# Designed miniproteins, single chains, continued (2): the designs that were tried, part 84

Each design is a single chain, and the fold is of that chain. pLDDT is the mean over its residues in the fold that is shown.

## One batch from the design tools (miniprotein)

Design m7098
Fold by ESMFold2-Fast:
Structure m7098 (fold): chain A 59 residues (1-59)
Amino acid sequence: ELKKKYEEALRKAAEELGIDPSGLTPEQLSKLLLLVGSDAPIEKFNLTPEEREKILANL
């Protein structure tokens, strides 16, 4: 389904933003996807490793 391709694209974007989506629960992943939006440009969400950890810790 298109949903799978979209999810993989967002995982790629998250990885490039310094966010590791692997091992996240569906709820955490859903929140991360909501945070970056459906068409998240890496430039818009320029997260540092520290900011990434803060987001994941609060999910």
Scores: mean pLDDT 56

Design m7099
Fold by ESMFold2-Fast:
Structure m7099 (fold): chain A 68 residues (1-68)
Amino acid sequence: SKEQEAANLLTAAGIWLVAAEVSTDPEERRQAAEDAIVLAEKAKSIGTPEQKELADRYIERAREILAA
């Protein structure tokens, strides 16, 4: 289902977001944050309202990491 696809994408986005948070390498941090945004945006396009809200939170946090 689209809901299950979105859930899988959000799980992957969350993993990349954690990688971005813990990485000490600036290039690895940037790439992980960018990957989290890509996956969260895909989840947002097919997910439920609740999944879209979670995706938006992941995107916001990843963008904060990229701005630091």
Scores: mean pLDDT 90

Design m7100
Fold by ESMFold2-Fast:
Structure m7100 (fold): chain A 78 residues (1-78)
Amino acid sequence: MEERIEELVREAEELKKQAEEALRQGDKEEAARLYEESARKYTEAGLLAYQAGDRERAKELLEQARKLREQARKLREE
């Protein structure tokens, strides 16, 4: 369980870095897509943390997912 949370967080951080690179290149659509993928990974990690009884970690991970989804939404709005 702990290994799965670590893997999901690592994948989420990698996707977030890729989204930031896409933004630097001016590709807002690709950045939005990558932020949404990162948010999905953080959501999965947060739910696993919650099931493991780590409510504080779960809250932090789910809040990260929420912020990333909001960023993706704003990038698609004109």
Scores: mean pLDDT 86

Design m7101
Fold by ESMFold2-Fast:
Structure m7101 (fold): chain A 59 residues (1-59)
Amino acid sequence: KELEEIQKKVRELEEKARKHRDNPIEAFKYRAEAYSLVEPTLAEFYKRAIEGYKEELKK
């Protein structure tokens, strides 16, 4: 695949996650998307974290 394009997109998503640090659900969402491009196992971890936070908020 286009490795250069993937690296650029990962950096953009990491920057967005940084800007949303005070909102962990949003930060994890951006990190999950970035990691899904390079490390699917880590992406699954962050997706599960997002689900956990949403579930906790609804309790």
Scores: mean pLDDT 69

Design m7102
Fold by ESMFold2-Fast:
Structure m7102 (fold): chain A 55 residues (1-55)
Amino acid sequence: SPEAEEKFRLGLELEKRGEIEEAVRYYREALDLDPDFEEAREALLELHRKHPDPD
């Protein structure tokens, strides 16, 4: 969807700027709008891998 694509694009920009937490939020919002958005899912997985947050 256009909204999911916009959220994903914003996430990419934030990730490039090193705003990791904000990028994660936008990727999650993109997936909430489009659960089959593979690019957003892969971006989230890579960010989680590079910046693991121990519970």
Scores: mean pLDDT 79

Design m7103
Fold by ESMFold2-Fast:
Parts: structure tokens; sequence; C-alpha cells
Structure m7103 (fold): chain A 64 residues (1-64)
């Protein structure tokens, strides 16, 4: 599913290729999965690239 992830908190998000998404940035991707971890992290797998976006659930707004 197509989702937009916005970094709304003060901490960056990272992808598995080492790209950094700074506070205030947004990415739109085709999510294969979205996993909420008990430690407060979110993992979002991009179906098109196979990359995994990782951030704190408190710092991310996910829409779609």
Amino acid sequence: ATVTVTIVGSRPAFDSAGKIYEPGESITLNAASITFLPDGRVLITDADTGQILVGSAADLKITG
C-alpha cells in the first residue's frame, strides 16, 4: 500500500541503505509491511526497493 511517512519528532529515521531522514522530511513509499516493535520502533519495508525504514513510532506520522 502507498504510505507517506513524515518525521514529526526531533529524532531522524534511517533506511537499511544508510539514508538519514531528518525531522520535517517526508517519504512516500509502497509499504510491503509495517511492524510496530515493543521497544517503540517502527519498521516499514519498501516493496519496490526492499529497503527497511526504521524510526521511533513517537517521531513518525504514517498516512495512507
Scores: mean pLDDT 85

Design m7104
Fold by ESMFold2-Fast:
Structure m7104 (fold): chain A 56 residues (1-56)
Amino acid sequence: MLSEAEREALIELAREYGLTHIARLLEEGKSLDEIINETGDGGTVDSLYQEAKKRL
């Protein structure tokens, strides 16, 4: 389960990289699996998650 701190870090990081659609899905409370399924970009989502963990 994605924590609130992890979600906030992911939203900030997605916005910094200009990934507006991913940021919006995160703000809507979507899970990472839902975002991957909707965007078709699992590599980008995984990279964001790894980077976000470094900010925690």
Scores: mean pLDDT 82

Design m7105
Fold by ESMFold2-Fast:
Parts: C-alpha cells; sequence; structure tokens
Structure m7105 (fold): chain A 71 residues (1-71)
C-alpha cells in the first residue's frame, strides 16, 4: 500500500498528465507557454519524487516533442 506521501505524489503526477493533455489541445497562442510550464513542473516533480522519475521523464519527452511541432 502507498504511504500518504506516495499517494500525494501519484495525485500530483496525474494532475501533470492532465495539464499536459490540456496544453496539447490549447490554442497555438497559449500552447507553447503551457507546454513549457508542464515541462518545468515535471522536472521539479522528478527531483522531489525520484520513485516516479521514469514516468515524469516520459511526460517531459512527450511535451518536448509537442513543443518542437510549434517551433
Amino acid sequence: MLTKEELDAEVELALLVMDYAIAKRAPESERKQLLEEVIKRAREFGEKYPSLRDEVEELIKQAEEELKKIE
């Protein structure tokens, strides 16, 4: 069973994934900023929760690929 801290980490990760999905569908004028915010938050999350680093690294890669499409 997950500890309270681990459960909170999983919830934060789920919110990051949701924010990424929103950013990916955002208007072009907002998409770059929202993707950059997701990448920044995901990097901070990976530093705070090393056990979920693989999941956030994958999210960062996906967000960077989406960012490349608008550059």
Scores: mean pLDDT 80

Design m7106
Fold by ESMFold2-Fast:
Structure m7106 (fold): chain A 72 residues (1-72)
Amino acid sequence: SEAEEALRKGIEAYKAGNYEEAVKWFQRAIELAEPGSPLRVRALGLLAAAYHNLGDTEKADQLSAEAEREFA
């Protein structure tokens, strides 16, 4: 699916240290994923990690909380 492809591209960018690029792909994965899906929860958590690496701790904390709410 397009959501799975976006998540994969985001993970590759993240592994390469390209956090700004990873953010764009993880945002795309979230847009395409079904609400409450394991893919959307994973994309939210990875987006939080990418923002944390960029120094945006406030945004990272907000996204981590959202992922936790959807995981339930």
Scores: mean pLDDT 87

Design m7107
Fold by ESMFold2-Fast:
Structure m7107 (fold): chain A 58 residues (1-58)
Amino acid sequence: SMAEYVREKLLEAGASEEEAERIAELMRTEHPLVAFERATRAIAEASGLSLEEARRLL
């Protein structure tokens, strides 16, 4: 699923398992666009990338 894919990308970027699961749960329960924005920001913060670079990882 998209939630599992986002979870995996967050873990690859260095996010904690707790944060990755929290974002994945938001993907299942909230509007997908809001969840993608949160995931992009989390990847950027974990990996030190820009928001544009983080978005390309998703």
Scores: mean pLDDT 77

Design m7108
Fold by ESMFold2-Fast:
Structure m7108 (fold): chain A 70 residues (1-70)
Amino acid sequence: SDGRDPALAARGEELLARLREALAAGDEAAARELSDELGRLLAEAAAAGHDATVTELAARLTALVLEARA
């Protein structure tokens, strides 16, 4: 165990994909709700000691935000 949780990573990936779709559609309400859910997932993962999963998902969220601004 290296601080990874495959189930949390998979859920984070799903939320990131849905957030990307909401941002592309200009759906601010959906984007906010998905961002809130992802933030909650990251907080729970961090509290459980899944630091590697948190780092990986946070990096992907950063990349998505940069892509959405382009």
Scores: mean pLDDT 79

Design m7109
Fold by ESMFold2-Fast:
Structure m7109 (fold): chain A 60 residues (1-60)
Amino acid sequence: YSQEELDALPEEAVRRLRAALEHLDVDVAKVTDEQALTLGAALGLSEREALLALAHLKSL
């Protein structure tokens, strides 16, 4: 993902995905795109939002 896409990502999407992963006690670095899409759908995130949020959480 480009820096432009990450900068445009709503902070709420990142927060929701992070909270869900913490609740499930899952290592963010080991989360797959498929898992992010499944969790994102449950949280009301679009596919794009879920994948960008996961990419942001995995970034250094």
Scores: mean pLDDT 75

Design m7110
Fold by ESMFold2-Fast:
Structure m7110 (fold): chain A 55 residues (1-55)
Amino acid sequence: MSAREKAEEVGRLVAEGRLEEGAELARKLWSPRAAQAALDGNSSGAAAGVLSSLG
């Protein structure tokens, strides 16, 4: 799987409320720090995208 496919699968699990499974998958594929950053980035990325569209 590509890095994008892995990130999308983690994001889908989080969106479905399956936070534990998403976190476990992320930890298996990335370091715990990178996994946490990916989960945080998924929530803040939408806000950053909106702000970029306005500027």
Scores: mean pLDDT 62

Design m7111
Fold by ESMFold2-Fast:
Structure m7111 (fold): chain A 120 residues (1-120)
Amino acid sequence: MAIEAEDEEERIKLFEKELESGNPQAAIRLGVYYLEKGEYDKAIEYFKKAIEITGGKNPTAYVLLGRAYLKLGKYEEAVKAFEKAIEIDPNNKTAYELLSEAYEKLGDVEKAKEYRQKAE
């Protein structure tokens, strides 16, 4: 299906051009694209770029970074990313839910339960 592949490549090239202009949303879009493809190392690279562009103040980029680490089985790194998201946005219920999941994977059942409750 050459036409569909060409459309996808064109879209990715557009986001890469937007990222060259310093748009953190373009980095998020590229990161999500690679996350959905299972290319977690590339996804991590783009989410880190979004964090750098925003001076470490993007809670969405930290949540997505943590999700990519969780997919790779890097549970301690996932915890750190979700904790940063909560530090920036204390009302980020998604970050609390994912932090609970990461602690469950680490075998910390008590912290997993605590953060699951905070997610409401």
Scores: mean pLDDT 84

Design m7112
Fold by ESMFold2-Fast:
Structure m7112 (fold): chain A 79 residues (1-79)
Amino acid sequence: MAEEMARRAREIAEEETVEKVLEELADLPPEEKAEVLRRAAERARGLAEKAREAGAEEAARLLEEQARRLEEAAEEVEE
């Protein structure tokens, strides 16, 4: 289980980078873009907690970093 959780967390962290998310949201208004980014950050934090519970600390760290970057992007979009 722990290895499968780590693999899933790593795939999500690699596939859904901040840059990729921002490119997909390019057409949205700033307010909607910020909301989507905040929800993505929340999902990444939740997944980081699950990865940490499974003993996948490296994957959890990557997901926490991803969540922080997504939150920063959301704040910048609102400004």
Scores: mean pLDDT 71

Design m7113
Fold by ESMFold2-Fast:
Structure m7113 (fold): chain A 66 residues (1-66)
Amino acid sequence: SHLQQGIEYAKAGDLDGAIQHFAQAAGASPSPEARELALKAAGYAAKGDIEKAVELAQQALELEQQ
């Protein structure tokens, strides 16, 4: 999933990759709540707040897996 790939890129320090995948998740996720969290994750990644970006993306991923 785009959320999972975004999390992996963020953990690897690839902020551009993380932002792109979180932005794709925000446009494509089946859950409106997960889309909102993915958009916020992209915003935090753009600010360099990796811990917050990963936290929000993991919350969005959990919503998609339920």
Scores: mean pLDDT 83

Design m7114
Fold by ESMFold2-Fast:
Structure m7114 (fold): chain A 59 residues (1-59)
Amino acid sequence: MDELLAEFLKKYPEVVPLVKKIAETLGLSEEELLKKLLELYLKDPEEMARWLYRMSKGE
């Protein structure tokens, strides 16, 4: 993993289990989905944080 991805995962460790669940449900690769989430984090970290908060509440 590159340094930006490592920093992202340290800040939001809950992303890993969520990515696994979503990837299995949608038939996508974990790596591809994680890459898209990292891209969203770099473009709009506040929106990414809100999304993770909602997902962590069981939705």
Scores: mean pLDDT 72

Design m7115
Fold by ESMFold2-Fast:
Structure m7115 (fold): chain A 58 residues (1-58)
Amino acid sequence: MEIEKLEQEKEELRRETAERVRELEERQDYVGAAMERMEARRKLEELERQIEELRKRA
C-alpha cells in the first residue's frame, strides 16, 4: 500500500517533469531544462530510497 503510493508519486513527478522540460526546450531554455531535470532527479532518488527501505523490511 505505501509502496504503491510512492510509485504513484514517482510517476506523477516524471510526467510533470517531462512536460516542464519539453516546454523549456521548445523555448530553447536548455539551462532551465537541465536544472528542472536535476531537481526532479533528486526528488526521485529520495522516493526510490523510501521504496527500497520499505521493500527491505517486507
Scores: mean pLDDT 81

Design m7116
Fold by ESMFold2-Fast:
Structure m7116 (fold): chain A 75 residues (1-75)
Amino acid sequence: MMESAVVKNPEAVLALIKAVEEGAPPEEVYELALKALESGGEAEISFVRMAASIAKLMGKEEQAEAIRRAIEEAE
């Protein structure tokens, strides 16, 4: 089986998830998402996409939109 990609900057990914969970402003979430994407590859993109899904499930639509904007800009 193929190994899962290693997260290069786990602190950035964790900071993004925590910010979403705590309801940080969408601009802060956007900057954190860009930072997480900037430091990594497939693993970071996957975790950032997961954070967007979590935000949407929590009813944090503005935060989810900010994360999607960051992904779109980074790709």
Scores: mean pLDDT 75

Design m7117
Fold by ESMFold2-Fast:
Structure m7117 (fold): chain A 71 residues (1-71)
Amino acid sequence: MKTIEEAKKLPSEVAVPLLVKALQDENEDARLAAAQALGEIGDERAVEALKKALQDENEDVRNAAKQALEK
């Protein structure tokens, strides 16, 4: 969680790859934070990873991915 919040402060070139990896994390909280952070950054490179997160087992992760893709 702390690492995901810190990633939001990095340049998109660095933050986006880190957050895309976090979307595949075993921890639901990490995936949720990554989806929210990617939505705030709005980088097109995250679109495919966010589409996969729409099928996540956790409802909050799916909702965060949907909101991220709508921006």
Scores: mean pLDDT 76

Design m7118
Fold by ESMFold2-Fast:
Structure m7118 (fold): chain A 73 residues (1-73)
Amino acid sequence: SLSEFQQLVAQGDAALAAGRYEEAARLYLQAAEVAPNDELKARALRKAGVAYIRAGREGEAVRLLKEAQDLLS
């Protein structure tokens, strides 16, 4: 649901602010799984990509950012 998506994004944002980058990425990926549309799914995938960049996982970040772009193409 939208509310579940929003709650997972908020939890991811809190983890990101706390410097828990891998936890933030995991929460954003969970948000992407429950996203009610492609726009919100792409948003969650981009947030997960940013979290992986901060975690030093550039390969995972590139994959997710490409997936988000393909979803909106």
Scores: mean pLDDT 89

Design m7119
Fold by ESMFold2-Fast:
Structure m7119 (fold): chain A 66 residues (1-66)
Amino acid sequence: SLEELLARLESTREGQELDRLVREIAKNPDPELEKRFSELVSRILTDAVDRALERNRQRVEEERKK
């Protein structure tokens, strides 16, 4: 599920960097930090979706070989 993917991301370097950026923005609001946060979120989401699709593709391929 998306919730499981998000929980996994929280344990990754990207998830930790997101948390750090949120804290930085809260402490010192900066448009550059907000832009970096948005860009990182977009990259994390794209990567998570790509990984999920790849896992599903591998599952289907494995079933075809059996």
Scores: mean pLDDT 73

Design m7120
Fold by ESMFold2-Fast:
Structure m7120 (fold): chain A 90 residues (1-90)
Amino acid sequence: SVEELLERARELLARAEEALRRGDLETAERHLEEAVRLLREAMRLQGRELEGEIVEGMVRLSLGVGDAVGDREFGLRLALRVLRRALEEL
């Protein structure tokens, strides 16, 4: 169900934010990627596929900015904020 997908995405977001606080960037990124996948599936099922594509694009851009400036933690922090805002609006 859409509700189950969104609940799982929120749980993964919380785990990603905790991993980032611990400095575990690899774990944070893995949980972030899974949360985005679940959010996109939920949005697709709600007929909001374009909004899901925009959120994924913003997450990817955030990670890319972090890589470009040599600060992966900064990129992950931006990406997690994008995902959090998207989930808050659902």
Scores: mean pLDDT 90

Design m7121
Fold by ESMFold2-Fast:
Structure m7121 (fold): chain A 83 residues (1-83)
Amino acid sequence: LKEHLRKLGDETFKQGEELKDASLYLGAGRAYLASGDYEKAREAFEKAIELNPNNRDAWDNLSKAYARLGKDEEARYYDKLSK
């Protein structure tokens, strides 16, 4: 359910903060996208990119988070960066 995915995202995001691990932030963002928590998903993907800007999957997911937030200009911009 959505509450379980949000909790998973919160726990994984905290681990990403403690370990400074881009892959954990990417995982947290994906959990937040699945739970419908698009603001937290955006934050998690931005943290993943700060740690590993060469991760195209993080840029693609950031674009999706912005699209869900109704930020179509930012979504298109980050989609181009993921290619």
Scores: mean pLDDT 84

Design m7122
Fold by ESMFold2-Fast:
Structure m7122 (fold): chain A 74 residues (1-74)
Amino acid sequence: LSQDDRAKVTRITKAVLDGNNGESSIDDVHKTLDDEGLGSLKPKADEAIEKTKKGGDPVEQAGEVGREAYRELS
């Protein structure tokens, strides 16, 4: 994975984490995914937010979306 793609994974993981923690809206998370060219991950981000609301670890759930971003870019 290139340095630029690693930075993209980091930005996406942070955006989902901010959404999981209620620091940003779901629309803001979706916009970040679209801006980074990974709008295909919107359902996975939605799943991460829902799992966090049900008692999941916000960091672990954001990490799952980051791992999917890594797979898409690899």
Scores: mean pLDDT 84

Design m7123
Fold by ESMFold2-Fast:
Structure m7123 (fold): chain A 60 residues (1-60)
Amino acid sequence: SSAALYAEMAARYEADPSSLLELAREVGELLLAKAKEAGIDPEAIEKQIERELAEVEALL
């Protein structure tokens, strides 16, 4: 599940907010690359990343 990943990202944000934003971007790029390899629609994965980033922004 993604819960453990989100918890780790939240902990990094408490220490340094800019570190979390950079980490989220890198994770997004990795997910997009894997989706491309799997033949998943890039638009669908981009929307998923945007939704997750919006949730992170809501914590700020």
Scores: mean pLDDT 71

Design m7124
Fold by ESMFold2-Fast:
Order: structure tokens, then sequence, then C-alpha cells
Structure m7124 (fold): chain A 59 residues (1-59)
């Protein structure tokens, strides 16, 4: 989705390694890695993590 791509771009500006991990997890369907990446994002930017979780729930 466009919203998901825009959020991944915003995450990349905060921490490119977290963004890369989240993108790879989404591409591979790796739920464990996706949850770990969301947890790390919440430590750095909890509002952005909440927006990403909401976007993922609207799949």
Amino acid sequence: SKELEELLEEISKVNPNIAKGLREALENGDEVVLRAGLHELRKVDPELAEKLEEALSKL
C-alpha cells in the first residue's frame, strides 16, 4: 500500500537499519522478524511504530 511505503520511508529517516529489517520481514512474510523490528522502532519512535501497526492491520 502507498501508506505503508510512505511509513517505511519515514522510518528510514529515523533509522535506516530498522527500516531495512522491517522491509525484508514484510517481503519474506517473517512475522517474528517483523514483530522484533516493530519493538525496536517503538523504543526510538513510538508514534511512528503505532502508525505502522495500524497500516499493517488494514492489509
Scores: mean pLDDT 83

Design m7125
Fold by ESMFold2-Fast:
Structure m7125 (fold): chain A 100 residues (1-100)
Amino acid sequence: MKATKEEVEADRKAVSDGLRRAAELIEQGKTDEAVRLLGIEVPALGFSAAVSAYLAGDEETAKEFEEIVREAIQIADDMLAGADPQAVAERVRKLAERVE
């Protein structure tokens, strides 16, 4: 499987948009939707981007997306463990800023 730089950038935007949406859902008290987005949808997009970057020889971008996936899953786990929603929303927004 192989992706163009345009496809990787589309995945980057989708990951960033997903993270911002998750923060908004958390602030609205829609915890189940936010956990699904952070624990399933964003990781799926991030893994797709990481694999595509590796196949293109871009190890730096691949490692960036691997770290984004790991952090998103960790935030979802922290939410399921009862972490403070306001602190979690801020953490998600900062992660989105790093993605672009």
Scores: mean pLDDT 81

Design m7126
Fold by ESMFold2-Fast:
Structure m7126 (fold): chain A 73 residues (1-73)
Amino acid sequence: KKKELREKILKLIGEILRLIGEILDLERELEEAKRRGDEERAKELEKKIEELKERIKKLLEEMKELEKELKSL
């Protein structure tokens, strides 16, 4: 049971890292859009970045619950 919880936590960490990579790519595109004065594109990218950050927050909450379960075993 403890081993299964640890594996689930590691999988969540992997997903979080993947999403962080996507955010970094989008932040680079956002800087380029801002340099060009492309306000419409910049707003679209900012919205997508915020959506990915919210997804990471939810995954972190899942990870905290799994950590609590692991510590209670």
Scores: mean pLDDT 84

Design m7127
Fold by ESMFold2-Fast:
Structure m7127 (fold): chain A 70 residues (1-70)
Amino acid sequence: SSEAALAAYNLGLVYLSQGDVDGAIAAFKKAIELDPNFALAHNWLAFLLQETGREAEAEKERQEAAKLNA
């Protein structure tokens, strides 16, 4: 549900505030599983994947976010 996706997204932001990048990635992936149209979750996931050297996955998430905002 959208509520569950938002909860997972907010958990990702909490992990980021604590410096837990791996926890944040997992939480944003969960938000996308619950709501594939969650553009903000795709944007945050793209940023963190880029920061962790996963450039191809980051580019895919950027493209998904861009399609949702078209």
Scores: mean pLDDT 86

Design m7128
Fold by ESMFold2-Fast:
Structure m7128 (fold): chain A 71 residues (1-71)
Amino acid sequence: MTEEEIKAFGEEAKKRTLEAMKLLEEDPEKGKELLQELRDEMNAASEEVAKAGLEGMEEGAKEFEEIKKKE
């Protein structure tokens, strides 16, 4: 994978984590399923892609917490 593809995966992981966190409030089972799918993709990926995915998930969770503080 190129560095651009690795970065794109991290950004995608952030977006998917945000959507999953929102779904956890409306449909906990669907939210958990989305998070598990992302984890499964990271487990199948190279070390570099998995690291970018984890960083994206951390950024997504932080962004969700900031959104909740405003609501």
Scores: mean pLDDT 78

Design m7129
Fold by ESMFold2-Fast:
Structure m7129 (fold): chain A 64 residues (1-64)
Amino acid sequence: SLEEARKKIDEALEAVKAGDLETARKYFQEAVELAEKLPDPSEAARLIMAGALQLVGAEIEREL
């Protein structure tokens, strides 16, 4: 579901903040798989794009 995919993105963000990039990648991959099962592919694409931008932003902030 959309909620499950968002939860996985949140878990990936927490992993990035903790410096665990392998766990972050795993959770993000699970979010992509969940989003692919959504009935609206454009909503899935928007969710994944937003999540990817959040993860990149969190990693940049961590490195600063």
Scores: mean pLDDT 78

Design m7130
Fold by ESMFold2-Fast:
Structure m7130 (fold): chain A 61 residues (1-61)
Amino acid sequence: SEKIELIEKGLEAIEALKAGGSPEDIDELYEILEKLGIRVDPTTSLDELEELLKKKLEELK
């Protein structure tokens, strides 16, 4: 499923950012979130985004 692949890419981007990623990794994460139809506040933490993506992944199976 395309949605599952996007969620997995989003989780990888979050992991890369936590490991000392670059500004381009942030842009990639936001593009993935937009494609998934997820509205996020710029103040939302990486941990909050990770939990949201994991929850969506569990819903899709």
Scores: mean pLDDT 77

Design m7131
Fold by ESMFold2-Fast:
Structure m7131 (fold): chain A 74 residues (1-74)
Amino acid sequence: MEEEARKLVEKAREALDKGDYETAIKFAQEALKLDSENPAIKGEAYQILADVYEKLGDTEKAREYREKALEAMK
């Protein structure tokens, strides 16, 4: 499960790097569904979501996901 969630986080990051924001959101959300308890997976997935929403101009969602990423690492 953790390995599968990690692969989804990697796919989300690749999609973000390519400018495929919809795919990045989808894979980050799927990673969170597979492993909602792992702080590293949660932190990275929320950070990817924050970066995507910042690129889309949704500064409020970007801020919310950054805060969730920080909370996940505690």
Scores: mean pLDDT 82

Design m7132
Fold by ESMFold2-Fast:
Structure m7132 (fold): chain A 65 residues (1-65)
Amino acid sequence: SAEEIRKKALELAKQGQIAYLKGDYKTAIEKFTEAKKLFESLGTEEDLKNAEIVELHIEKAKAEA
């Protein structure tokens, strides 16, 4: 279901944030990239907003890597 996919995307985004806080930018980028793909696949306004937030985190992690 869409809710199951959204839950997975949120869990991946959380894993990305944890990796980022530990300075593991490679893992952060990987987890955020997976989360972004799932949010974009859902296509609702809320999901696309979450994808945009995750993209900002990807760009920040890339700048630090």
Scores: mean pLDDT 89

Design m7133
Fold by ESMFold2-Fast:
Structure m7133 (fold): chain A 91 residues (1-91)
Amino acid sequence: LAAEAAREALEGGREALRAGGREALPPAIGGILGGIGGLFAAEVLGMEREGALAALGGALAAIEGGRLAGSEEGVREGERGRRLAREALAA
């Protein structure tokens, strides 16, 4: 679940970055970095909880980035990442 959440956060951040906007840039990058960090923690280090926490942070950043950029897909991917990260943390 953490790795899936991290992939959604990464994709949400990428969509927000692609849509563009100066104000969207920091949260879009946050989504990308949180997704990368979450994937590394979960899949490389086997740290599911830490991966889920990084993915949650990335997903929240991707939602904000998508909102600021006017990227409906960025928001949608970020919301999926947020749900999956919360499920991973509850397990």
Scores: mean pLDDT 88

Design m7134
Fold by ESMFold2-Fast:
Structure m7134 (fold): chain A 87 residues (1-87)
Amino acid sequence: EAENLRKKGIEALRKGDYETALKYFEEALKVAGEDNADILTDLGRVYLALGEYDKAIEYFEKAVKIDPNNLKAIEGLRLAREKKRAA
């Protein structure tokens, strides 16, 4: 179930286990479908934490396109763009 996989990904992300978080969120996205704005936002957050700002921007932009009112995706996109400019 996509929601249970997403919860496991969030737990891994909180623990700093980014590799495990990516695996769970990618699997959750396959189960839920590519248009799940919350899971796309979660993937963006993992890439942001890894310092992979271009990938983070890509996932947050996809999430905002699907759900323009997703505040976590909007804020993540802003932060990822700021971090990329500073790098």
Scores: mean pLDDT 86

Design m7135
Fold by ESMFold2-Fast:
Structure m7135 (fold): chain A 85 residues (1-85)
Amino acid sequence: SLEEVEEHFERAIEAARKGDEKEAVKHLLEAVDAALNGLEKVSSSLVARMIGRVLRVLAALLEGDYEEAVELIEEFREEVLKLLE
């Protein structure tokens, strides 16, 4: 559901803000999975964009740029929520 997607993104943001890389990745992937299951049509271009978003967040987390990781997750959340409306 839309609520499940939003909850997972919020948990990912909180984890990233705390520097909990494992929990941030876990909740980010759960948000993506819930979003893909909520979409009526999933194009290859949409999947590629979502993968690109995940990879950018992972790069920021691995570099310890938690502030950037939070911003990237928030931008990703906004994009996904617009697709589900």
Scores: mean pLDDT 85

Design m7136
Fold by ESMFold2-Fast:
Structure m7136 (fold): chain A 71 residues (1-71)
Amino acid sequence: MEELLELMRKVLEAVRAGDLEKAKEYLRQALPLLKELAQRVQQGDPKARQALLEAERILEEAARALDALGL
């Protein structure tokens, strides 16, 4: 879970820096972890639910950063 959130933070940081290639690389690394997290949420894991909400929050910040860059 910590590994996913760290990767999502790196995506946000890369987006804010305008490094879209690096952001894509980190996002590709995060995708299988996000899928695993979603499965744990379906199993009723409250820690997984909280981690998914945090990852979604980071993605929303990344979307806003892209908007600020005119993308």
Scores: mean pLDDT 80

